# Ledger of designs, part 23: designed miniproteins, single chains, continued (3)

Each design is a single chain, and the fold is of that chain. pLDDT is the mean over its residues in the fold that is shown.

## One batch from the design tools (miniprotein)

Design m8774
Fold by ESMFold2-Fast:
Structure m8774 (fold): chain A 87 residues (1-87)
Amino acid sequence: MEIVLPESMYKETEEEREKLRRNLEKSIENFIKALKEKHPDLTEEQIEEFRKKLEEIMEEALNMPELSPEARALLFIGEAIDLELEI
């Protein structure tokens, strides 16, 4: 049987979408900070390119309303980890 999620998660509200966006934006800032700490030899241009890629991944995840917020967050995290592994 399908598990019925709470309405705020089952039907994405504007509040839940904004919450997800804010969480993903904070995750981007955290990834960029960690990237700078792990790879101090990276240029500011390379860091900005990684930021832009993370922002693109965030927008793609936010434009998948068929996926749960948790699935979209996992998609974003997976892509961000894959991007970091390419360094």
Scores: mean pLDDT 73

Design m8775
Fold by ESMFold2-Fast:
Structure m8775 (fold): chain A 72 residues (1-72)
Amino acid sequence: MEEEQLEKMRQMLEELRENLAALTDPEEREAAERVLELSEGVRTVEEMQVAVLRAAGYSDAEIAEALARGRA
């Protein structure tokens, strides 16, 4: 299960890197670069989701709420 989740995370990061070249908005590009930087060393899907939300400027409390909504 965890290996499968890690592989999906790796695929998402590769897609983000490929899409980075297509991003023309500097703000979106910086956000994507922060996600890639914060996701370095990430080992779980949860850590990946937290990294994405932190890159977007969310607080720990807001991240917890967003993750709970995602499970609904």
Scores: mean pLDDT 67

Design m8776
Fold by ESMFold2-Fast:
Structure m8776 (fold): chain A 70 residues (1-70)
Amino acid sequence: AARAGVWTVEEVAVEELSPETRLVRYRVRVSDGDGSGVAPVFEFPGHEVEVEARSAADGTMELTVTATAR
């Protein structure tokens, strides 16, 4: 089976684009696994959530989460 491994948040940045919209950027490192088989899930009740993920060969992943109130 694919191993999710251990996920470590190395950086987090929160940016308020408007009163209704927040942008959250995470840099995470995956160790003791490859991060496969488990996708990060972001849920914000009453919000539309968009997630962009970018992986690097060094075991880091950048996640950009945009949450917009509805």
Scores: mean pLDDT 67

Design m8777
Fold by ESMFold2-Fast:
Structure m8777 (fold): chain A 87 residues (1-87)
Amino acid sequence: GSHTEKAINEIKKLTEVIINSEDPEVVLSSIDQIMEIVKQHRHNKEVLEAAYSGLHEAIVNTKNKDPRVISRLIGATLWVIGELLDL
């Protein structure tokens, strides 16, 4: 529905910020915003799959090498995988 489409579009925009931003605080905030969206949609497969794809793309393509960013991305990805397995 429209709520699902809005969630997926927001995840895509946040993923672009994570990939392109050199500011670790902006990147960390963007990861936390993706996680808030997925927590609100934890039983929605399309949103969880969009989050998984976005977080995976971010891990591969992020310019930010801050260990806090890498750790947060890994943790977020593992949480989303857990929710997908519970569907």
Scores: mean pLDDT 88

Design m8778
Fold by ESMFold2-Fast:
Structure m8778 (fold): chain A 97 residues (1-97)
Amino acid sequence: DPFEPHFGELLNLAAKGDAEGAYQLIVETAKKHGLTLSPSEIAERLASVATIAASMGQKEGSLQLVKYSIQLTKDNNVELSPLAKTMINLATDLANK
């Protein structure tokens, strides 16, 4: 996974509520590795980072990534994957405890 070396940076951005920064890091990492990610795939990766951030107590930042992930799919007229929906629900539940 080309995102593995950047996972610490993604979590740090999530902790700050910097959803735009997390999005940019995902897009640039994909581009560097010759990958083209759909908005749905980017939303799924943001939801994954949000879930881990929420599990680590980064509640507010996790919710910002969740909101950004949902808005990204709306802006691009695409659906969240079932996995992304599951992760968003889990991140939201963890963040609201």
Scores: mean pLDDT 85

Design m8779
Fold by ESMFold2-Fast:
Structure m8779 (fold): chain A 113 residues (1-113)
Amino acid sequence: SKRELAVELLERIIALVEPHLSPAAVAKLRAFLERARDMSLEELLEALQALEAEIAADPSLSEREREVALAGLSFARAFVQLALATDDEERLRALAEGVLAGMELVVADLAAR
């Protein structure tokens, strides 16, 4: 399903950003992922927007942690927005792989700074 594909993509994005985050930040993202498994796409979009705002305002995170986490969450949010706009699961699956490839490049760039 589109929902399962969106959650799978979110899990893979979180795995890509985890090496650049503190244990507390990792725990926050993993707790979100667990809640996300039971969400509709509409609920997931709202929850991702709320989490992005929370991360952007979190003074306990370093600038690097904030940049990496927000990049990952913004890719996940963009994918969920696309999933809400189309029923073409084959195209969404191809787009998910493109999102992951783009995320790997962004994380590598941020880590090199």
Scores: mean pLDDT 86

Design m8780
Fold by ESMFold2-Fast:
Structure m8780 (fold): chain A 68 residues (1-68)
Amino acid sequence: GPRERALKVLEAIRRAREIAEELKKDIPDGTITIEVDGDVVTAVVSDDEVTITIKVNALTGEVEIEVR
């Protein structure tokens, strides 16, 4: 139901933030941005040299990490 979906999205936000904060330890001047689009939570850790994109699917629990 809607409540179960909302709780899964909140869990995905927490997970994306935890991963982003861990990765930011290696990028001290990096900034963290978090966006939610439906059931997908995207966290971006970026500085002037590197961009790390973390996508967490709230329904499946799947995590994808891309480094550029």
Scores: mean pLDDT 86

Design m8781
Fold by ESMFold2-Fast:
Structure m8781 (fold): chain A 84 residues (1-84)
Amino acid sequence: SAAAAREEQRKKAEEMIKELERLTNESLRLAKELGDESTAKMIEATYRQGLEAIEKGDFRRAEMLINSLKNQKDILKARLEAKG
């Protein structure tokens, strides 16, 4: 039914928002520890774009932005580990 489809999309949106927030917070913490203000601003911009994509129902774009944050987090973590 249309109601079931809307509920499933709402649930997916809520789960994506939680993942986006978690990754944003983790990435910002790492960028702050590195003193990388430029990367922090890019993370914040990606977060805003991700929220907009989710609100518009563009889940494919939202997933791409979430994956971008996952990759950015991995890069920042590796940079912090290399710093000693």
Scores: mean pLDDT 87

Design m8782
Fold by ESMFold2-Fast:
Formats: structure tokens, C-alpha cells, sequence
Structure m8782 (fold): chain A 60 residues (1-60)
């Protein structure tokens, strides 16, 4: 089997957790932009930034 298939299977749980969080943040950010809610936009961008930083640290 390919290395990618094996890696995906091993890390599926972590990837799913990150995907769920990332999707929720993106949907919240999009809804906030559509509503013009500056507070939610800033909060969602902060959460997205933190998630990205955690991802980078996880790749160490």
C-alpha cells in the first residue's frame, strides 16, 4: 500500500478532530463576515491562527 494511505489511517482521528475544528471556525468566520460582526470576525480569525500554530507544532 502507498505510504499516504498508511499515514492517513494512523492519523485519521487527529485529522478528523482538526478538520471539524477548522470547518467550524471557517463557517463562523464566513457567517460573521456576512453579518458584518467585527467582534466575531476577530475572534474567529484568532481561533484560526491558533489552530494553524498548533498544526505547525504538531509537525515538529
Amino acid sequence: SSSMQRRHAENQRLVEEMLVKGQQIQERLQAAKEAGDQKLIKQSEEEKRKLGEQFQQGLS
Scores: mean pLDDT 74

Design m8783
Fold by ESMFold2-Fast:
Structure m8783 (fold): chain A 96 residues (1-96)
Amino acid sequence: MRGDEAALRAAELLGSPDVRAQALGLAYGALAAAYGASPEAVARLNAALAALAERLDEAQLAELEELVEEASKVIESVKSPEEALEAAEKALAITE
């Protein structure tokens, strides 16, 4: 997955009502920043992040932060975008 694809995947996941999908979305947002994404992809990601922030209470934010830490550790262990996708989805038990 290239930076733009990672940013678009992040925006999609951040729109999910599932907190695990939201955590995976934040991890893909960080991956998009590392790979480099277009201004348009970054704008879509930022809009999704702003919408998510308005929806979360403090308890939901704390749960999300814990899941993001776990997803980030798994992503850091891989060398390719394809392996990062598989590892992150496996870590968060997202099999779709």
Scores: mean pLDDT 69

Design m8784
Fold by ESMFold2-Fast:
Structure m8784 (fold): chain A 80 residues (1-80)
Amino acid sequence: SEIAELYRRALEAARAGDAERAMELVREALLLETRERGIEDERQLAAAEVAAEIRAIGLGIDIRLPATREQAIAELERLA
């Protein structure tokens, strides 16, 4: 699965200490999930791009926050 590959790459980036790269890959995975659900309208996809990071934070996958990083990495391990 391309989504699982993106989560694996995000996990590798998170473990390497590249929180920005890890979050970008999580956003890409969430956007791909949105597209796979048949949402192809340009305005809905643009809104999903903004919402993807907020959704990742809501799922406990905010690797940029030191206080939640260990929990975020554990969640990425579950998704990869």
Scores: mean pLDDT 70

Design m8785
Fold by ESMFold2-Fast:
Structure m8785 (fold): chain A 75 residues (1-75)
Amino acid sequence: NAMAELEKKKQAIEDVKKTVEDSYRAARELRAQRAATGDPRALGPPGKLTSKNDNSLSTEEIGLIAHETLEELRR
């Protein structure tokens, strides 16, 4: 009984963790792609943007996206 519940909870936590990781990873990749290909204001030549854009994609931004996804899941 208790073991079955713990296994279920473990599975749910793993599922949520994977969803959150998938979301912020996808967002990070999408943002990098958009910056390299879509943002003419910051873009200039694409090759030069990637170096500066790497600093913009900080752990803080990734954390914020992950936090928003977590809040959405709680909703």
Scores: mean pLDDT 58

Design m8786
Fold by ESMFold2-Fast:
Structure m8786 (fold): chain A 119 residues (1-119)
Amino acid sequence: KRSMTELADELARKVEALRKKILSEMKKNNVSSETIKQVENLGTELIALLGQLKHAVERSAAATQRLRLLSEITEKLVEIKRLIEPFQSAELKKLWEEVETQLSRLALGVKMEAFVELS
């Protein structure tokens, strides 16, 4: 089916769409500049981590490194979800569900390949 690199690219695209929608809705809802800055920083870190994971997959980096990057990506997404919960529109919820679906696909692939390599 899809390569891990393709799944990482799909997740990055979904995260970018989600990030833009979050920032747009936060500005419309007069959310504090401090909270907006926290979400912007987390989004920037998340995009960087996704790029690192894609590069690690392309370069066949150690399974432990790929699993670490996946864990860090998951942690940043959990933090973003917590911060946006009070502002969650139907459209934002839909974009979030798309991100969770793509993350699950990528996570399964990364974990399955790591399991084979470490077994």
Scores: mean pLDDT 82

Design m8787
Fold by ESMFold2-Fast:
Structure m8787 (fold): chain A 99 residues (1-99)
Amino acid sequence: SEEELKAEVIRLMRELRERTLKILKENKAPQELIDLIETEFDTVIARMETLDAGAAMDTALEVLRRVIDLAEELNLPEVKKLAEEARERILELRERYEA
């Protein structure tokens, strides 16, 4: 169902948020950066909850592209891998939705 699809996309984004924040804390990132990343994820997830499944997937894919770029810039290969895995999963969900 569209509700289940949207819930799965939001679940993947929440999981990425928690894992990304953990990695940033373990790498002793500045608190200001941790706060900014947390706020950005919370804002995006809140927005996705108000959208339909298709728009939520498109929003997630756009955010994941930015997370991958940022992880590469900051030399955080674990974050890049998590974001790439989330992206592949969302693309699989999108293909099933558009089928």
Scores: mean pLDDT 86

Design m8788
Fold by ESMFold2-Fast:
Structure m8788 (fold): chain A 81 residues (1-81)
Amino acid sequence: MIHVRVDAADLTAELLDELARLAYETKTPVTLEIDGNGDAAAILAAMRQALEAAERNSVRATVVPYQEGDRLGALVTLRPL
């Protein structure tokens, strides 16, 4: 299993596409933790980008937002279909 952690501000469509492609090609789930650093709008944008990347790369995304104290984040799992 591949596990990656990224700040929402550093999240790119290219990174998401690469991770989704890895899940598709390897037939192995990829888990991505996205840290929002308290920015709810950044987390919402990151969740949307992850869902869009999953659709482009024929993988399934599950996205779970979380809050731990002042930390906002999302856990994304990209699974091959």
Scores: mean pLDDT 82

Design m8789
Fold by ESMFold2-Fast:
Structure m8789 (fold): chain A 79 residues (1-79)
Amino acid sequence: SNLAKLAKQAREEAERGMRDPEVAEKAIEEYSKTENAKLDLIIFASALLGVARRHREQLTPEQVARLIELAKKAFDLAE
C-alpha cells in the first residue's frame, strides 16, 4: 500500500538522518510540500524518534537530542 511505502521511505531517511542531519532537514522540507504533508510529517517525526530510541547506545546524548529536536520540528510543521 502507499502508506506502507511512505513508512518504509521515512524509516530509511530517518536512518540516513542519524548519520547526516542535513538529510533529515531536507526530508522534513520535502514532506512539508506533499499533498498529505501533515500525515507525511507525522510519519517522519515518528521515524526519527524510533531511530533515537533504537540507536541510543550508538549515539551521543547530543545526537539523540538533535533527532528529538528534528522530530519536534516535523510535528510543529504538521500543525
Scores: mean pLDDT 84

Design m8790
Fold by ESMFold2-Fast:
Structure m8790 (fold): chain A 108 residues (1-108)
Amino acid sequence: MKVTATAEVELEDRPDAVTATLSVTIKAKPGAKVTARVEVEADPGLRVSVTLRTSDGVIKSATALAGPEPVVFEATFEAKSETVNVDAQVTVGGPGRVHKATVTLTAE
């Protein structure tokens, strides 16, 4: 059966970079496939950077420009224990508003 966990945050509007960390924990079996998906809604033209990490280190780091649709980052990795924690660090650069950042973990 598929297991899903989600965390959301609304980031404050600032004249410089705003950084938020979203921490999500999910139950999995060792060896299970875990997918982490980050969606960021921000004012168009803002630079969005996401770093996804586990206790074993960084699993994905990526940057994109915000547009009219959410910026989506996804990484898949193997669970090493029955509890998987993923930290998503979201940094948005420039003057403007971040409306929503969502992190979803799915284990198979």
Scores: mean pLDDT 76

Design m8791
Fold by ESMFold2-Fast:
Structure m8791 (fold): chain A 68 residues (1-68)
Amino acid sequence: VLSREELIEREKNFADVLTRHMLADPSVSQEERLHALEVLREDFLKRFPDDEELKEHMDRLIEEVRAA
């Protein structure tokens, strides 16, 4: 059984991998990348509403996509 902290780390790793794959794929538009991360952020907010580090992690990925 994974701890809450282990589940959150797994989700952060998934978000990192997803972001990297989307940035590497020229067929995925900027709007699609941002929408995907925003949807994922909302899901994380509902599942882990008190985890500020997870929210900050998602905000950093969204900024990375906007800067690309």
Scores: mean pLDDT 83

Design m8792
Fold by ESMFold2-Fast:
Formats: C-alpha cells, sequence, structure tokens
Structure m8792 (fold): chain A 76 residues (1-76)
C-alpha cells in the first residue's frame, strides 16, 4: 500500500513539474521499483539517478530530492 502511495505521489509531483502524463506514469513506476530496493543498494541513490528520470528534460536536483523524499516516506 505504501508502494501504491509512492507511485501516486510521484506521478502528481511529475505532473506539477511539467512532465507529460506518459512521463509521469514512468516516473511513478520508477518510484514503485525504488521503494522495493534493499537498504544497502538504496544508500547509493544511483537508482534515482539512472534510467528514464535523468533522460527527461526538466529533471532538476530539486525534483529528484522531492521524489526521493516521497520514496523514503513510503518505505516507512
Amino acid sequence: ESVEEAYRRSKELALKAGFSEEEAEEIGELSRTVVLVPDEDFDESAELTSGVLYSLPGATREFADELRRIILESRE
């Protein structure tokens, strides 16, 4: 259920940041995947800096920080 909330919140964040609906869906799916990453690998934060997120125009450090915050809140 926290995984579903991470997806929904991340999608909303992406839409507010100006991403398309398709891009927001991909960001939401990425968030869902990262929530399931083991703590050891999560500390690297490499999963949040690779793939679709950093290939998209408009992905800023502020956006990435807010996305990570949503994921961290959803892991607790």
Scores: mean pLDDT 67

Design m8793
Fold by ESMFold2-Fast:
Structure m8793 (fold): chain A 115 residues (1-115)
Amino acid sequence: SPVRELLRRALELIDEAIKKVNQATSKEEIINVLKELRDELSRIFDEALAAATDPEIRGQIAGVRDAALGMLDKAIDYVKKTDNIEEAKKFIINMLETLKRAVEALLAQVDAAEA
């Protein structure tokens, strides 16, 4: 399904963002990774919403989208205000892993609905 493919791409982008944050040496690098991820996830979730025909699945996608984009916006603001890069990296990686689990749960719900 197009929704399933889009959610798998979201998971790949989150994994790539975790790797990039782990390798980041500045606040600017972390902020750029989060901004890029936010823009890419926004597009993917909008495409998933357009592809979804089941109102319940559309509601679940919209909920995860809103939570994910809000989480990323808060994370960007947090990194801008912190002076400790190692603390920021740990916080951001934990947040991205939480986001990954939410997308994995959404993918499992889509898989169950299409079974």
Scores: mean pLDDT 90

Design m8794
Fold by ESMFold2-Fast:
Structure m8794 (fold): chain A 115 residues (1-115)
Amino acid sequence: KLSEEDKKIVEEFIKELEELRKRYESGEIDKNEFLYRLSQIAKKYLPKLKNEEVRILAASYTILYTLEVLNNSESVDDLVAHYSFIADLDPSKVREKVEELKGKSLEEIKEELLK
């Protein structure tokens, strides 16, 4: 379960992701700007998560979020490598968590991340 500090970081992270998605879906920003800004948001929040399991879950959520928003147009391998590097995680652990979570909705993963 999340520490109070990690919970606050996760809540702020999810809020910025949801705001970024709205900007992309409205046509305000293109795919390349979405990916750039998402990476900047991830760099701001993911390394601050003290619990490694929470950090793995948050990185995996970011990857699945990207795949859903961009309609699976991105390489899973490239996203795993990129967000594992940002979050200071072993890419194999992130890959395993992404595969585990593929059967869940983003809303279900969000609920798991906040518990």
Scores: mean pLDDT 87

Design m8795
Fold by ESMFold2-Fast:
Structure m8795 (fold): chain A 96 residues (1-96)
Amino acid sequence: GREAVDALLRTLQEEADRAINEVKKAAETGSVEEAKKIGDDYLKRLEERVQSLVQAARDAGLTPEEIDRLVAGGQELLERAKNEIDEYIKKKEAEK
């Protein structure tokens, strides 16, 4: 139901927020180049996670509307995480 999609999107949001925080921490304690590599790895894992959850939702028999909402929400989360990581890395590169 709608609650299932909301729960999956909340899980993805929490995973995205953890990834962003790990990149920020890596940039503060290590090199910007290392933080960028960590960010790229987390974004790839998050993208694969979104694809996996969408497939699991299809297999579980969620409606087309529920699947569309999960896909849209997942894409928005990926874009937000990518932009926040990219902006943070660029800011840190400018400070170097």
Scores: mean pLDDT 82

Design m8796
Fold by ESMFold2-Fast:
Structure m8796 (fold): chain A 74 residues (1-74)
Amino acid sequence: SPLREELERLVRWLEEAYRAHPEAFTPFQRKVLEFAREAVENADKLSDAQIETLVETLRLVAESLHRRHGLPLP
């Protein structure tokens, strides 16, 4: 589904960002990324509404990293 593809894309982008700049992530943002990794592995057990909420949350994390640390947007 487009939502699942977007979730996987955002998780991959955030994992690359974390690998390059782990210090840029707040403890909360690290927990969100950990949760999102688990969600990708269990995406078939999640509703579309749950995936959509997670995608929106990950977009906010990416936006925060862009504003605070100048990281490129996904």
Scores: mean pLDDT 85

Design m8797
Fold by ESMFold2-Fast:
Order: structure tokens, then sequence, then C-alpha cells
Structure m8797 (fold): chain A 66 residues (1-66)
């Protein structure tokens, strides 16, 4: 058990999921699809709601800046 390891694990899993989504269908990548993936990870206990919200905001910022 580890307070920092859990956050790192959740973030790493989320990044991998987003990367897989990007690789599978760049044309199908939308804010909605990313949010749906993050919500599913929260439901599965792989990610906290706060971390999911933070990642969604970061992805939205990246998409907006590109």
Amino acid sequence: MSPSQEAVRQTGTAVRMIAALTDAGESAITADNVRAALDRMVAQGLLSQATADDLAAQIDAVLDSW
C-alpha cells in the first residue's frame, strides 16, 4: 500500500488508455470519447474522479492548442 504509488498507477493507466484510443482511431477521437474512456476507468476503480477530471482538462487543452 502506498499513497503516491496509487496516483502514479492511475495516471499511467489513463495515459496508456488514451494512447491506445489515439492509436486505434485518430479520426474518432473526440472530447466525448476521451471522457467516456476516463469515466469507464473511474467506474472500474482504475482512476479517481479527480484524476479523470484533471486528465480530461489537460487533453482538452492539448487539443485546443493543436
Scores: mean pLDDT 65

Design m8798
Fold by ESMFold2-Fast:
Structure m8798 (fold): chain A 84 residues (1-84)
Amino acid sequence: MKVKVKATLSDHEVYEGEGMLADGVGVGIATSTTTGKTAGIGGVHLKDNEEADAAVSDEDGTSYVGKAKLDEKNKTLTVNATRV
């Protein structure tokens, strides 16, 4: 299923983009709303309105880990991740 992705990295930098979900696994690409920098986003064990694990890698090779929440009704994936 196609979803809109909103990721917040390190509690302040917002990325928006699109992703694809199948069988509880999601992958997407999002772009910073302030810098235009891109990030790849992955999530596993994604279920409707439940927290799941997520990882994000930006175009500079910085890695982030955090939580994702899927809203199947609105086809939205919300991610909050912090630099590792």
Scores: mean pLDDT 84

Design m8799
Fold by ESMFold2-Fast:
Structure m8799 (fold): chain A 56 residues (1-56)
Amino acid sequence: MTAEEQAQELEAEAKKLKEQGEKLRDSNPKMADALYKRAEQYEENARKLRKAAEKE
């Protein structure tokens, strides 16, 4: 698996987490906040992997 493929998977997971967080925003805002935080972490990791892939 390439760094680019890993970055794409993390971006897809981040998208799912944001969608889940949006659904929970009104009913469970604490859980929604946690999901958004995880999505941000995945997006940050994906960005780092994309920088690494540029050197390949």
Scores: mean pLDDT 80

Design m8800
Fold by ESMFold2-Fast:
Structure m8800 (fold): chain A 77 residues (1-77)
Amino acid sequence: SAAAEAKVREILEAIRRLRRLQEADPDAAEQAEGAAVQAEMEALWASLPPEARERLLEEVRRLEAEVQARAPALRAR
């Protein structure tokens, strides 16, 4: 389904935008700009069929693995 694939791409781009915002400007990420991106992601997620949600979760796992590989020391918080 082209529509579901488009929504998955939009959510993945929103995740990447939020991550970039958190790295560049943590205050903006915690304020209205970060909240707006999260609201977009939540609306798209709610409209996804189950098969597209599974696809998105696989992509999110890949992104999380990449983040973990890039910043293992940061994990100590």
Scores: mean pLDDT 72

Design m8801
Fold by ESMFold2-Fast:
Structure m8801 (fold): chain A 70 residues (1-70)
Amino acid sequence: DEEEKRILEEIIEAAGKVSERLKEAAEAFIAAGGDEAARAAIASTLSEEEQQQILKVVAEVGKKYEAEKA
């Protein structure tokens, strides 16, 4: 729970280093949580390139988290 929140905060921060728009999108996705309909609505406002940039940020943060675990 607490670790998940820290990971999400790192994702937002990393997205913000790419662009303000990606930071806002990451915050919106995180606020939507497991709501697939809300996530789909947010994704529909993004280009495929913007969606790929968010996925790359998530993957990089996830890789750092995995390295800390093992």
Scores: mean pLDDT 74

Design m8802
Fold by ESMFold2-Fast:
Structure m8802 (fold): chain A 93 residues (1-93)
Amino acid sequence: MDIAMELLLAHLAGYKLDRELVEEFRKAYENATPEQKARIEKKLAETDVKINELRDKALDYYRKGDVEKAAELFKEAYDLSQKTLREIVEELK
């Protein structure tokens, strides 16, 4: 899992990065207990599977010349990543 690479790819696709959210996530994760970290890692792993499925579909559409559908799927992957980070930050409050 490489969240920084996923966010970089989303940025290169023309989407805004929520840098404050990424920093809030890092700070919350560093202060989390081992039990909380295990739960977070499981949630991130489950989300990574879904993100990879969306990216694979996006690349397939791109290869077929459907650039608009590819862009929509990349945005969906980005939005899912951001939503997951927000949910984790909220759970650690």
Scores: mean pLDDT 72

Design m8803
Fold by ESMFold2-Fast:
Structure m8803 (fold): chain A 83 residues (1-83)
Amino acid sequence: SERDELMDFAARTVRELAEKLRAAGVPDEKIRRFAQLVAQALMNASLEDAKKIAEEARKIVDEMIATKNFDEGLKKLEELVKK
């Protein structure tokens, strides 16, 4: 079902991005908050919108790693959840 595809996509996306943050040395507390926000945004979306949200989340992760500004990245994710 589309719901099962969405659940699988969300789980894989969260796992991918959380491991990338962990490899970059992000504190576990911030990774947990990240995972919660991304999972919430993805699971409340259609499959088509979830793919767009995942691309924005990947950009935010890349910026967090490049800048080491994890709090700013989490704020950007909170805005994604509100959409």
Scores: mean pLDDT 82

Design m8804
Fold by ESMFold2-Fast:
Structure m8804 (fold): chain A 83 residues (1-83)
Amino acid sequence: MKIEELFEKYDKDKDGKISLAELEQLMREEDISLSSEEYNKLLNEFDPERSGYIKKEDFKKLYPKLVEASKNRPKKEKPVFVE
């Protein structure tokens, strides 16, 4: 799925932004697993005002970083999940 199509799938209100709850559901469906620390770091980068939403343009930058962080986790010997 393309990033833009993925965003539109979770942008239920079609207001050009997704909630953090929708972002977490997206991560589960796309098998993206991060530590709480990695997730909070990305949220601080893309939602520094703690609005609880990610804009479409910010999401286009955030999504590749989510995928990269999930892949760069050291050792998948333990369950990997969004906390």
Scores: mean pLDDT 72

Design m8805
Fold by ESMFold2-Fast:
Parts: sequence; structure tokens; C-alpha cells
Structure m8805 (fold): chain A 65 residues (1-65)
Amino acid sequence: SLEEARELDVPEAIELYNKAKQYEKKAKEHRDVDPKKAELYEMNAKIYKSEADRLLAQARAERAG
């Protein structure tokens, strides 16, 4: 999560979670006006969140070892 990324001080993951949140907001704003654009924003949000989750998992592993 973004909170966990902040607690573990993983700046790259924090930036990616923030980008994911921005794309989620854009998707919500466009859902009723342009559903195809909303779908694109939702896809981008998922991509950024997945990459952030990967970086956070790596940071956790490095601190545990």
C-alpha cells in the first residue's frame, strides 16, 4: 500500500502508487463521459500499482535478509 511504501521509505514505490491513484481518479471522472478513456486510465492505474507492489515486495525482502 502507499502507507506501507511511506513507512518503508521506498520513494519509487510511493511515486508509482501516487500515479496509480491519479489514474484511478481520472478513470472515475471519465467513466460516465468517455468509458473507453476510463478503461485506459484504469489499465494504467493497475500497471503502476503492480509495479509499486513489486518494488515494495523487493524492499521488504531486502530488509528481512
Scores: mean pLDDT 82

Design m8806
Fold by ESMFold2-Fast:
Structure m8806 (fold): chain A 92 residues (1-92)
Amino acid sequence: SARREELERALEELRRNVLAARRAAAAGDEARARELAARAEAAAERVRRLAGEEAERLLAAVDAEVLAELAAEAGDEERARAFAELAAELRA
């Protein structure tokens, strides 16, 4: 239970920081993007420690979730749906 809650927190911190880093990079804020990317990497290392063999699948799910949200923001509804479906499968 406690370890699962820590893992979910690490996955959410990873998702939030990767998304924010990509948005900062797109806006030309290289310093902010680098800071957020470092926080994302620290969260990814926590995921690897907590999830073991499941880590790479869960990290791929977060990547798909981020790509889905960015595609939706860009108006690419087809790509957003495809990435959202992939993320759901990787989390199952």
Scores: mean pLDDT 89

Design m8807
Fold by ESMFold2-Fast:
Structure m8807 (fold): chain A 59 residues (1-59)
Amino acid sequence: DMRERVLEEATITLEGLKEGFDLADAKGLTGSEMLREGFRLGGRIAAERIAAREAAEAA
C-alpha cells in the first residue's frame, strides 16, 4: 500500500540523514556547515538506498 511505502521511504530517509550527519561530524564540521553537509550527504545516501530498494522490488 501507498502508506506503507511512504513510511518505508521515510525510514530510509531518516537513516540516511543520520549517516550523513555522522559523516559531517567525522569531518569535524559544526553549526551551519554540519547542517549543510549533513543534509547533502544524507540526502544522497537516502536517494541511493531508495533506488536500491526499488531495484530489489523490480527483481
Scores: mean pLDDT 80

